# Designed miniproteins, single chains, continued (6): the designs that were tried, part 7

Each design is a single chain, and the fold is of that chain. pLDDT is the mean over its residues in the fold that is shown.

## One batch from the design tools (miniprotein)

Design m20224
Fold by ESMFold2-Fast:
Order: sequence, then structure tokens, then C-alpha cells
Structure m20224 (fold): chain A 87 residues (1-87)
Amino acid sequence: MEEEFIKKAVEMARRGIADREEALRRMYEEAKKVYSEETAKAAVEALRDDLGGAIVLMIRYMGLNEGASDEVIAKAIKEAKELYEAA
């Protein structure tokens, strides 16, 4: 289960690096599930020009929605950041 989440998060990060609109849209969808539509809209507005931040929050919210542990979410974010920095 933990490896599956990390693999999925890295795949979503790769898509977001290739398509900023997809990263923002997915971050919005995940944020809306964790918090509220108002909070999700505010997050999209704040991170419109911060692709790295949008990817990090997308992974964090996705992990919270799927019940992943803080340790697993942190590992997924680390791998996504390494992928983003290599792009």
C-alpha cells in the first residue's frame, strides 16, 4: 500500500511537471476533498505561478484523502521534488 501511494504520487507529479494546468486542477480537486471549495480556490490562486508548490500540496492532499501516513506522504513529496528538480 505505501509503495503504491508513492508510485502514484510520483506519476501525478510527472504529469504536473509536463502540464501545469493538470497539476493545479488536481491540486484543487484533492484540496476540495480535504477542506472546502473556498480553500481549494484560494490554494489555486496562491499557487498559480508556483508549480513546485502546487505539486507538493497535490501530493499532501491526495495522501490525506487516501489515509496515507505522514511518513509516506513525506517520502512521496521528496521523490516528487527530486523529479521536479531534474526536469
Scores: mean pLDDT 80

Design m20225
Fold by ESMFold2-Fast:
Structure m20225 (fold): chain A 72 residues (1-72)
Amino acid sequence: MAEELEEAARRAEELARKLEEAGHREAAELARRAAELAREAARAAREGDLEEARKLAEEADELAKRAGELAR
């Protein structure tokens, strides 16, 4: 789980970079926040707090989705 969350964080960072290069500054900010939450989820999973990890991962996914929609 923690490794999957780290991968999700890396994907969100890559999305943020691409959005920033395309001039979608606000969408890039949301994608960076999604990456931050995914990293926090990975940390919670490593500490054994699977409930917190799930909550943070769901919040990260929602922000990444909103970033993609905002860039349209």
Scores: mean pLDDT 81

Design m20226
Fold by ESMFold2-Fast:
Structure m20226 (fold): chain A 81 residues (1-81)
Amino acid sequence: SLEEVKKRLEKMGFNLPEDTSKEELENLLDLLEDVNEGLKLMIEGVLKALKIPAGEVEKAALKKIEENEKEIEELRKILEE
């Protein structure tokens, strides 16, 4: 439901107005998907360019990005239903 998506985004640290629409939530998810993909490509691209393996900090960042990607995908499915 719309309320479930709002609650899960609030748990991620977003302060959403009570009157936030489905369209506004879709736009936010689109933005978050783009940002998350950009961060992933930046980290992976730097490591490849420098020919170095990911350290613990980079692994932690990539894991958090993957967790965020999964959450965003689940929230999008809820909005599309």
Scores: mean pLDDT 82

Design m20227
Fold by ESMFold2-Fast:
Structure m20227 (fold): chain A 68 residues (1-68)
Amino acid sequence: SAEELYRAIAIHDLMTHFGLSREEAEEVVRLVEAGRLEEAVELLKSHGLSDEQARRAVEGVAGAFAAL
């Protein structure tokens, strides 16, 4: 499905560009899909991202799903 494809792309991008593990990336994507954007930002920060990096990553994932 389109949702599965976009989820896979988002997970891959988080792993490749921000150095997250697959499990960490999957958790972030789940939070964004649920509209829990603030929790996704805090989770990314707990994994070592700065505020700016975390917000940018969440915006990117949310934007991809909004384009579905």
Scores: mean pLDDT 83

Design m20228
Fold by ESMFold2-Fast:
Structure m20228 (fold): chain A 65 residues (1-65)
Amino acid sequence: DLRLAVLHVAAATLGTVYGVKLDIEERDGTVIITIPESDEKAKKVAEEIKKLGEKLGVKVEIVEK
């Protein structure tokens, strides 16, 4: 799915640009973003990616570890 691939690349790019650790996984048409626990900056970046995903019609889940 091109939209899924575009969102994955965008998520990886935003993680790099903002200097936050994001683990990005694709599962059954969903993008799963794993962030460090209690990292407010990473959480804000992940929420921006989720907002972008909603505009593209792709499901995004954020997991803290």
Scores: mean pLDDT 80

Design m20229
Fold by ESMFold2-Fast:
Structure m20229 (fold): chain A 86 residues (1-86)
Amino acid sequence: MTVVLTVNGADAEARQMVRDLAAALRKAGYDVTLDEQGDTVTLTIRDADEGAILAAMGVATQLSLQGYELETKVEGDEITFTLTKP
């Protein structure tokens, strides 16, 4: 399945967390795209297994605990985690 993690209004710490996740997943052999546009950081993981899903969920949960608003959407073969700074 495909996992999309989007952080809107990302500060320096949030950006680094998503960059570190992208680097770790790429090193593990996952097909990962990282796109940084202004205040938005989007990580896309293709052919994600349970390990990749749990890793993305872990980062999403940590950002939620730091005050980001988390929305989770499941559509077909895609899971989207959207974090937005209030």
Scores: mean pLDDT 88

Design m20230
Fold by ESMFold2-Fast:
Structure m20230 (fold): chain A 90 residues (1-90)
Amino acid sequence: MEEALRAAEEAREAAERARKLAEELYEQHKDNKAVQGAYSRAMTTVEAALGVVEEAERLAKEDPERAKRMAETARRVIEATEKVVKEVAE
């Protein structure tokens, strides 16, 4: 349980970083279609991954190993999204 909850917390922290970067990108480049597309995709991906994190948190008591793997997978997806946002923002 502890490891699963920690993985979920790490995924939520990654989601907040990705969201902040995506919002910063959006505000700086409101009329750039490529940047707007990157923002939209990042927000959709982060929201979907957070849904997986919430499910992992619910399963943490019943199946901590599965919950941990779900949270770790969601975190990797969020981190990949954060990297794409940083590359576009540069």
Scores: mean pLDDT 80

Design m20231
Fold by ESMFold2-Fast:
Structure m20231 (fold): chain A 119 residues (1-119)
Amino acid sequence: SIELTESGGGTVKEGGSVTLSSKISGPAEDIALVSWWQQKEGEPLEFVASLSGDGSKSWYSEKYKGRATISYDKAKKTFYLNLNNLKKEDTATYFSVAFAIVDGVPRLVFGEGVKLTVV
């Protein structure tokens, strides 16, 4: 019922900035939390940032604090991750994840992942 469609990856130069997007399809009102996670090749998923479903509260991992900003555009039903001061080590696949409560049942919804390469 809820799906996440990601965009905004690609190849970016070191020192630059990028905005990754995740568009919600379906009832956004059921979403309690949206988050972004990083996965480097051969490594586990690592938390980057999260945002409450109403957009009022945000949380950042200590590693990304000051380099990442999560935001929500309610009219577009789209969540964003802005990454600044990019390093080659930021090369990874980034997954958006929504935590939704549908009829009292918790659900996790994953995007397909968006590939970012820093050169």
Scores: mean pLDDT 85

Design m20232
Fold by ESMFold2-Fast:
Structure m20232 (fold): chain A 93 residues (1-93)
Amino acid sequence: MEKEKKFKEEEEKAKKLEEIFKKLAEIEKKKELTEEDIEERKKILEEIKEILKEEKERYEKEKNKKDAAIAYKLAEYLGDKELVEEFTKEYEK
């Protein structure tokens, strides 16, 4: 039961990340960004940040390095150097 639950949770997270990245890619394809595009991009980045926070909390509780790897990749993508350093320290434990 627990293995199936974890698999479904990972699948849901993967789908959400894929949707978020598709929205970002559509905005980035535009040669000129409107104010609406800039606001939408900010909302998407906030969603990614929330996912990162959830993955970090889950990693701390379960000590699941796979969740930390997802969070690390998202932090690199966002260019958040402080967050990247924080996750790098976790991998050195």
Scores: mean pLDDT 64

Design m20233
Fold by ESMFold2-Fast:
Structure m20233 (fold): chain A 75 residues (1-75)
Amino acid sequence: SEKRGKAEELFKKGREYFKKEDYESAIKYYQQAIEADPDSLVSVEAYNLLAQAYLKLGDLEKAREALDKAVELQK
């Protein structure tokens, strides 16, 4: 679907920034991927990597919030 394709492309961009250790840009793209298809497998993966990016930046509270969202979506 159009929503899935858009979410996957945004997630892929987030992953490329994460690989470059640009965690702020990775976070922005992961958030956009989630917004494109909120109740999807891509969003579960995006929340997990969002948590990892927040951990890299030392934001433990936002990392925990992102992990909680990933768990919620798997139910």
Scores: mean pLDDT 88

Design m20234
Fold by ESMFold2-Fast:
Structure m20234 (fold): chain A 61 residues (1-61)
Amino acid sequence: SNVGALPSLPAEERAAYLKTLPRPVAIQVARAHLPKMTPEEADIVLAALDPEAAAFLRSQL
């Protein structure tokens, strides 16, 4: 893994965190962070959400 100047969290760890949040909050947090992720990381995070929320967020990218 690349150790950057900022702490990088694995996409799977971010996905696990989102599952602990209420659905509306999880969507808001995902929406804020998805543009900063690689396509591969974004796919992992989106897979942690329900298909309807994932489709909505993909349309926002």
Scores: mean pLDDT 71

Design m20235
Fold by ESMFold2-Fast:
Structure m20235 (fold): chain A 79 residues (1-79)
Amino acid sequence: VQELIDTATNDPSEAARLEALRELRELAKDPAGVPALEPFLPELERLATEDPSPEVRRAALELLVTIGMALIEQGVASL
């Protein structure tokens, strides 16, 4: 997960950043993968607001929505 976050935030290639975000989204679709992404929410929020590519910002925002929905669902289950 760390390597994918590092690629998504630091790689000079837009295509490499988009591919890393695509892989992170696949991980987020598995409920077991979501806790591994939670520590990286600040980096993903920065990417969604500050990346020069509109496509990268959109992909990061979509990932954040997916993680947020899963965390809300887990919060209800903790009762």
Scores: mean pLDDT 74

Design m20236
Fold by ESMFold2-Fast:
Structure m20236 (fold): chain A 104 residues (1-104)
Amino acid sequence: SEKEHKSVILTSAAGIYMAAGDLEKAIELLKEALELNPNDADTYTALGRVYMKQGDLDKAIEYYKKALELDPNNADAYRALGEVYEKQGDYEKAKEYYEKAKEL
């Protein structure tokens, strides 16, 4: 659909802002992308990455888990959850998510 196409463009643009360090603009564009296509697992994964870069690990976990609800075979989201839990010091959860990523 046209909305899905625009959502992909916004998610790609958000990636550019994230690479440039403009995390606030990246979040703005990704949230707009979700309004256009609320079922895009890649957009949720991108939001998780931006919040992780901001140090908001709890929000990063929420968005990565939402990505997995939409795409349960997303190895990148499992790996990202492993990294977030490792940063929180939850090494048991980190190991579980890293092992799940390897199975995919």
Scores: mean pLDDT 88

Design m20237
Fold by ESMFold2-Fast:
Structure m20237 (fold): chain A 76 residues (1-76)
Amino acid sequence: AAGAEAAARLEALALAGLSDPELRQTLLAADGYARGLSQREIAERLGVSVATVSRRLRAAGAEIAELLRLAYAAAR
């Protein structure tokens, strides 16, 4: 199932994020986006600019956000 596959991929990314602070921050931004937070709200929570959040989501966060969205839907 797409949600289960997304959850497994997210687990692998979370483990990689333990030794990669940039990836960990990207995962936090993507999680907020997947949960329906605006880029402004994510920026406030992370202490960065909206432009920074937008760049993170474009680089890798958008793909991670989709994985989180699928996993979140499967969990509910």
Scores: mean pLDDT 72

Design m20238
Fold by ESMFold2-Fast:
Structure m20238 (fold): chain A 110 residues (1-110)
Amino acid sequence: RLPELIAGLAFGLAGVTVEEMRALGLSDEAIRIGQLARDGKLDEAREVFIEAAVREYRRWQAEAGMPPLTEEQLRADVEATFDELVAEAKDPANKPRLREQARAIVAASR
């Protein structure tokens, strides 16, 4: 599910429509993140993405019985992921690659 949130963000940054994201079977939360990113609301997208990704990662850790990361480590990793994707999307030449990577993530997560 964390990969699905990353895919939603990448699709939104690449300019993919909400209708196409829905057709690919993304969750409402992943679609919301993508829509905010597509609309240039990057501060709101960042906040929603971080909270959703932290929650989803904690759920996965609990299910897997793994030792928890510190809040600081987890937030830093999630923030770095968001900031790297936003930086890549600033170059329009990277948008087809972002879309392809997002599609691969969705396929692997289904």
Scores: mean pLDDT 81

Design m20239
Fold by ESMFold2-Fast:
Structure m20239 (fold): chain A 107 residues (1-107)
Amino acid sequence: KLLEKLQQRLQLSKQEQARKKQADDVKEQANREWSRASELWKEVEDQLKKNGKASDDLLAEAAREYANAASLYDHLASLDPSNRDEYLANRDKALDMGAQLEKLLRE
């Protein structure tokens, strides 16, 4: 009875630790994708200011990185519900940025 309770506590502790690690890993990945997307967005803005247009490859890459960031923030909202509103706001911002890039690609 005592051994079973200790085994149950160890199993739950391992599951909680695994979930926290997964949330931390996804958060780091989301932040990296967001940082990359932001760098590409700046390059798009620089090309638009200099040439009046940005390359299709650059627009497509930036849109893909924002889409990846949005997906990761959405997943993170499920893994860490205490910060859900912050992650969903970051997701929505990434989706908006991606939509603007896709509109430029269609022009």
Scores: mean pLDDT 85

Design m20240
Fold by ESMFold2-Fast:
Structure m20240 (fold): chain A 84 residues (1-84)
Amino acid sequence: LTPEQEAEVELALLEIELGVVKAIMDSGPLTPAEIDEMEATLQRVIERAEELKKKYPSLKEDADRIIEGAQALLDELQARRAAM
């Protein structure tokens, strides 16, 4: 794989991580500790996608989509915490 293709695979794995977080959030109510863990995971996904976007500008569109998805889930977790 080229470095760009390796980065594309990493972005795909980050998208899978978002899917796992979403599945956990959809499985039932979350404790405050679980919300903290999900927020930490989503923040790491955003940070890594931002790094890949800076290193490989060709991946900006895919990285931005993943960052947007992670941000939406963070906003949902924040709303769930506020409703507790």
Scores: mean pLDDT 86

Design m20241
Fold by ESMFold2-Fast:
Structure m20241 (fold): chain A 107 residues (1-107)
Amino acid sequence: SPAEMRARLRAAVAEASRALEDSLTASPEETARRIFEQFEALLRLIETLPLPPEVKAEIRRLIEEAKETVKELVEKGASPEEIVDAALAYLERIAGKVMAAIDALAA
């Protein structure tokens, strides 16, 4: 049901947010690697939701964009904190798009 999907997404986003914050290490490269693992876990969860194929394609594109942004930040010498902040901003965008798609299914 849409209510169950919203509850599952809220729980997953809260867990992903905490996991991204916990990804912070002294190494930008290690921080980025942990962030990539968290985005892959989030993608696997979203793929299990009964969302339209076009929505899943858009979310896959956003996750690839997030990974490329994180790689670029590492290459530019960004701090681990800046890398985590960028990942959290992408998580917010991804969560918003999935929530909007769930709400559209309820309408």
Scores: mean pLDDT 85

Design m20242
Fold by ESMFold2-Fast:
Structure m20242 (fold): chain A 61 residues (1-61)
Amino acid sequence: AAETERRKALVLGLLRQRGEVTASEVAVALGISRAAATRLLNELVARGEATREGNAPYRLP
């Protein structure tokens, strides 16, 4: 959906600005639940647009 794509773009912007983000930081920044933030971040990882090592913060590849 258009809103989901907008949220993904905002998450990518945060990753570019900060270098790394946690699901909690994304949730606060976007005004969404931590579960929704985790789902968005995992979708970006599946698309090769973000990466994560174990329990470390998410970052650009």
Scores: mean pLDDT 80

Design m20243
Fold by ESMFold2-Fast:
Structure m20243 (fold): chain A 100 residues (1-100)
Amino acid sequence: MEAAREAARLETPLVRRIFNKEPVTDESRALAERFVRAVIEQARELIEEAKKDPNPSRRLGKAIAAALLAGMALTVARYFGLPDELIKELEEVRKEALEL
């Protein structure tokens, strides 16, 4: 719950900074890292829920949501120059979601 709420709050200001080609600052990089970490937690929760859901349609929906969130966060992580460890973690989460 908290991770999803945090990710949603940070998404709009970060996307706006990218579209406006605003310079990457230490503050914006810190916000991007918080957003990416929140998305990783949310995507992992969706993957766990998908594994436990007996309904194939709901499982697919959760898997797609997790993969899309990880893909969006990868774009943010690359734009703000976040550590390779976070990029690798996002790629692993996206792969796990797509293998559901």
Scores: mean pLDDT 81

Design m20244
Fold by ESMFold2-Fast:
Structure m20244 (fold): chain A 60 residues (1-60)
Amino acid sequence: DQELADEVVAIARKALESGDPTAPAIAEIFRGIAKVHLSPEVAEPTIAEIDRLIAEYEAA
């Protein structure tokens, strides 16, 4: 479960770092994957981290 969480965050971060205008949409897809496929106790911090990365991207 934690391995999937780490992978999802890594993919979202890499997408947002790419500078591609579709990157927020890709991050949202992996946020959804975390919500569906992870147990709630792992999903909550994983989703929070992805939301933080999206917010940082939008603030830049």
Scores: mean pLDDT 78

Design m20245
Fold by ESMFold2-Fast:
Structure m20245 (fold): chain A 66 residues (1-66)
Amino acid sequence: ADELLAKASELLRQGKPDEAVKYAEEAIKKDPNNARAWGLLAVAYDQAGDVEKAGEYLKKAGEITS
């Protein structure tokens, strides 16, 4: 699980949000309560220019972390 998040984070640093989304989504499929995965998905969509989806996923991450 942590390996998927580490890979997504690395891809975001490389400016590859489309690839990062795939790893973050896989992490969410394994654990839908993984706030970090939702947060990385939000960053990926923000980098890709989808600010609306980025906001939705960031809100989801916040709801999980209380």
Scores: mean pLDDT 80

Design m20246
Fold by ESMFold2-Fast:
Structure m20246 (fold): chain A 119 residues (1-119)
Amino acid sequence: SLSVEEILRRLEEVYDRLKALVDAGQATEEEIKQLFDEAYRLFEELLERSTDPGTILYAYSLLRGVADLALEKTTDPELKKEMLDRVIDFLRKLQEKLADNPEAVAVLQRDIDRLEAAK
């Protein structure tokens, strides 16, 4: 089991790796999907260990960065739709967990609206 600090470090490493692959023009669809899946898995583990809104929102900023890069570089329409649907479903569940923080709910709703418009 990972500590909150280790999960955040690994999320940062996933984001940095994906960005480096994208910037180098070397991001394969398989690598994009693997890094996307890893980021979501790490974030879900964070939610089991932390109830601090600041920590959750910081981790979400990293997850958002990974998701945005992955969606931008995914050219397969079926995979892109699957990723969009998965992100939107996850954000709705995250809104329920953060329901006591109206500012966080509003940030997540803006991202949901943006992603729905990208379909």
Scores: mean pLDDT 84

Design m20247
Fold by ESMFold2-Fast:
Structure m20247 (fold): chain A 85 residues (1-85)
Amino acid sequence: ALEHKEEAQRAYEAGDYEKAVEHYEKAIEEDPDDALAYIALAKALYKLGDYEKAREYAQKALEIDPDSKIAKALLEEIEKAIEEK
């Protein structure tokens, strides 16, 4: 999980959001309770314009960590982008 998260972060920083999504998906397959990995996956999907999937993963992060201010803020940003249509 850690190695996939590191590779995903490097891809995200390079602007390769598709590769970041692939590595974060692998990270959550290995550690399905990692709320931070779901947040990062949602951010990468948001950058790709896939707001529906970004919302789903941000909601998953909140299911794992209901008190996550980062996940709540991200979900609000995603929902606002969807409402603007």
Scores: mean pLDDT 83

Design m20248
Fold by ESMFold2-Fast:
Structure m20248 (fold): chain A 65 residues (1-65)
Amino acid sequence: DLGTELANFLKNTGLDFDDFLEIVGEERFKKVEEEIGVKLNSVEEILALPKEKQDKLAKGLLTLT
């Protein structure tokens, strides 16, 4: 599922949080954070999210496609 793919992408690339925000867009990321009701400040916090919230985050970041 999309959450698993997001988690694997982050683990495999070793991207830091700032680089990840550059790729997905900081404004888009903040909007999805607000929709899910979470505050995320690091890749570690993304990886620590419950599976359902990881999936919602990944889907939110892909809403334009």
Scores: mean pLDDT 79

Design m20249
Fold by ESMFold2-Fast:
Structure m20249 (fold): chain A 74 residues (1-74)
Amino acid sequence: SELKEKVKEVLERFLAESTDPELQEAIRAALKAIDEGKSVEEALAILFRKVKTPEQRKAAFRLAEEVHDILWES
């Protein structure tokens, strides 16, 4: 769906801007979940399960906020 493509664009932007390998892996896992047909909510849950540090959690929360803004506009 167009909605999932917009969500993937947010994930891909955060992936490109990150220099943290663990955060990059968490974002790639979320992208893979969406590509495999999982819901956006499940993809975000996978992201949050994989982040470990306070800094990674802050980045994940910023990403989730942008994703929720997209979902709310739909």
Scores: mean pLDDT 85

Design m20250
Fold by ESMFold2-Fast:
Structure m20250 (fold): chain A 82 residues (1-82)
Amino acid sequence: AVEEALEELERAAEAARRAPIPEEVRERILEAVEAAREAAEAGKLELAIAYAEAALRLARRAGAEEAAEELERAIEALERAR
């Protein structure tokens, strides 16, 4: 369950790195994804979901559609790990 969420968070990070968005926005998304990953690894699933949701809002506003889709999958996996 947590391993699946971590895999989806890594896919979201890869999508964000490839997204045609401003570097400053990409950095903010990647920072939020990394925070979600660290929280998930520490077993703080509610915190991980909050960070992943923050990353999702940034991705949606920036039009990073692939990153947003992967973040939605990551959030679903984190919810299942609860």
Scores: mean pLDDT 88

Design m20251
Fold by ESMFold2-Fast:
Structure m20251 (fold): chain A 86 residues (1-86)
Amino acid sequence: MTIIVILKNASVGSKLAALGAAVQAELDGGTFESKVEGDTLTITVKNASDKGKKTVLDTAEALGKAGGKLEIKKEGDTITITIEDK
């Protein structure tokens, strides 16, 4: 399973929280990649454990709930979560 988290116009705190969750997923046996383009941070997490998946998904939901717009798309084995801060 692949989780892609896209943060648009995110605060430094939101970016650090998302990156921390991705690092935790990697420590639990997954892999992650990050890409920064202007105000957009894209984090891709692959082959994460159930604990790693839960950490990434819970962190993304919390960031979306904290005043951003949250969009979740599922296509096959890939979940894409887009969070846009206002």
Scores: mean pLDDT 81

Design m20252
Fold by ESMFold2-Fast:
Structure m20252 (fold): chain A 87 residues (1-87)
Amino acid sequence: MEEEIRELLRRVADAVSAAANELDAEGRIEDAATLSMQLIGLAVLLTHGASREEAIEELRKVAETARELGREDVARLAEEAIERLEE
């Protein structure tokens, strides 16, 4: 896996983890669990490696889920990562 892809996936994973913890702290347990499920997909790519196409597809799922949960900060970060990978 290219280092750029790894760094972008790690950055998004860290943001997803932080957001899930914040949702849990707010008592939004089901939303926190839903967002935390995105960490599994990101962790698989970080562990086994990913193509740019695979990374972009996973990041799109993260952006969609984050936006549905009202976490525009995480959705934007994932979308910015996608734009950088589509250079």
Scores: mean pLDDT 85

Design m20253
Fold by ESMFold2-Fast:
Structure m20253 (fold): chain A 118 residues (1-118)
Amino acid sequence: GGKFTESGGGTVAEGGSVTLSLTVTGGSAKLSGIMWLAKRPGEPPRGVASIHMGTGSTGYAPEVAGRFTVSADVANNTVYLNMSNLERSDTAVYYGALAPSAGLDAVGAGEGTQLTVV
């Protein structure tokens, strides 16, 4: 598989908005399902949003539905997570993964991007 590089995190006020980016290098994501995972200390990673780059099909966890939108620039192997109406519970490190992330190595080789909601 390709290397996943996450970016766009930082410190954001509750009720604010941020866009996270995921770029895939060293491979093609064009026929792949890509998922955003949120990882909090002491908890397992949880899927929050997904997109199939070949079909454009999307999925969302119930807790983020209506607040988050996933989109893709397939030509540039980039996936975006647009996050709105942020809650303190959205504080996590966000990782890109192949979807479905049921595989043990589903998390990308990147360090993720830290989002802190204050």
Scores: mean pLDDT 77

Design m20254
Fold by ESMFold2-Fast:
Structure m20254 (fold): chain A 73 residues (1-73)
Amino acid sequence: SRELIREAERLVETGDPEKMVEAARLLVEAARQGLTPEEAEEAVRLGIRLMGSGDPRVEREGARALGEVAAAR
């Protein structure tokens, strides 16, 4: 859902590790609901930002989210 991706983007922009973990989980849920090609591209960009966070938990959850997005294409 585009709404899940938009909420994930907002949470990533906070820079708060707990909110960024929540964002990764929203990306997983969006992938499981199915993604358009445009939504998948946005989800990949958000997952890459999570992987660059410097927080090990955020990076691990971001990697998981990227895997789910790749599987959903």
Scores: mean pLDDT 85

Design m20255
Fold by ESMFold2-Fast:
Structure m20255 (fold): chain A 112 residues (1-112)
Amino acid sequence: GVEEAREGAEKAKEGAKEAKKRKDEKGALKAARGAADAANGAGRAAEEAVRRGGGVEEAEAAREAAEAAKEAAKAAIDAAKADGTSKAASYAAAAGAAAAGATASALIAERA
């Protein structure tokens, strides 16, 4: 759900910052995957808000989750660059794209 996506994004963001500081390849990859999972969760929440006729509270919660996922994706990209792991960079880029899509869906839900 939306709360799980937001919590997952915050954990991924903190994990990415810590991995960057410690140059931890496994931590960077884990944070990138977590950011991607959070972004996908936010996108699903936004799509469900649209399906239910764009309830303002549901759309706003989905947008907040999408923004948290976007911040987590940025942190994961920074950690992947410090680490040099192409796999972490790939997951971080996917998380960024998914977060952008979730934000777009949430905005559409708010208009309904």
Scores: mean pLDDT 73

Design m20256
Fold by ESMFold2-Fast:
Structure m20256 (fold): chain A 80 residues (1-80)
Amino acid sequence: MREEAERLNEEAERALEEGDSERALRLAEEARRLAEKAGDLETQARALGLMAAAYFRLGDDARGREQVRRAQELLEQAGL
């Protein structure tokens, strides 16, 4: 499950680089769900960061900021 979440984050990052923010958001949302199930706070925070980037590119600044806040909280919990 961790390896799958990390792979989905990598695919989401590539989708952002290719300009497909909607696909990036879907991939990052799935990565977050799997990382959450695995208790992997670092991978979950990375997924939230990718979701934020996708929301900002889609013009949804409010949702983007919320994902950044959630990612920061998880990184603090992980001691990062």
Scores: mean pLDDT 86

Design m20257
Fold by ESMFold2-Fast:
Structure m20257 (fold): chain A 55 residues (1-55)
Amino acid sequence: STEEAREAARRYVDEHRDTLPPLEVLEEARKIARELGASDEEVREIGGELADRLA
């Protein structure tokens, strides 16, 4: 589900935000969301939310 993908991506960001560059964290988080069945539109929305979280 979209919510499951969003939660998994957010968890990855929270776990790695202090150890990896922001762009690498976001790239991997988007990949995780896609693997959990998020659409391209959903991945874009989740990516935007997480980018704001990292700023």
Scores: mean pLDDT 81

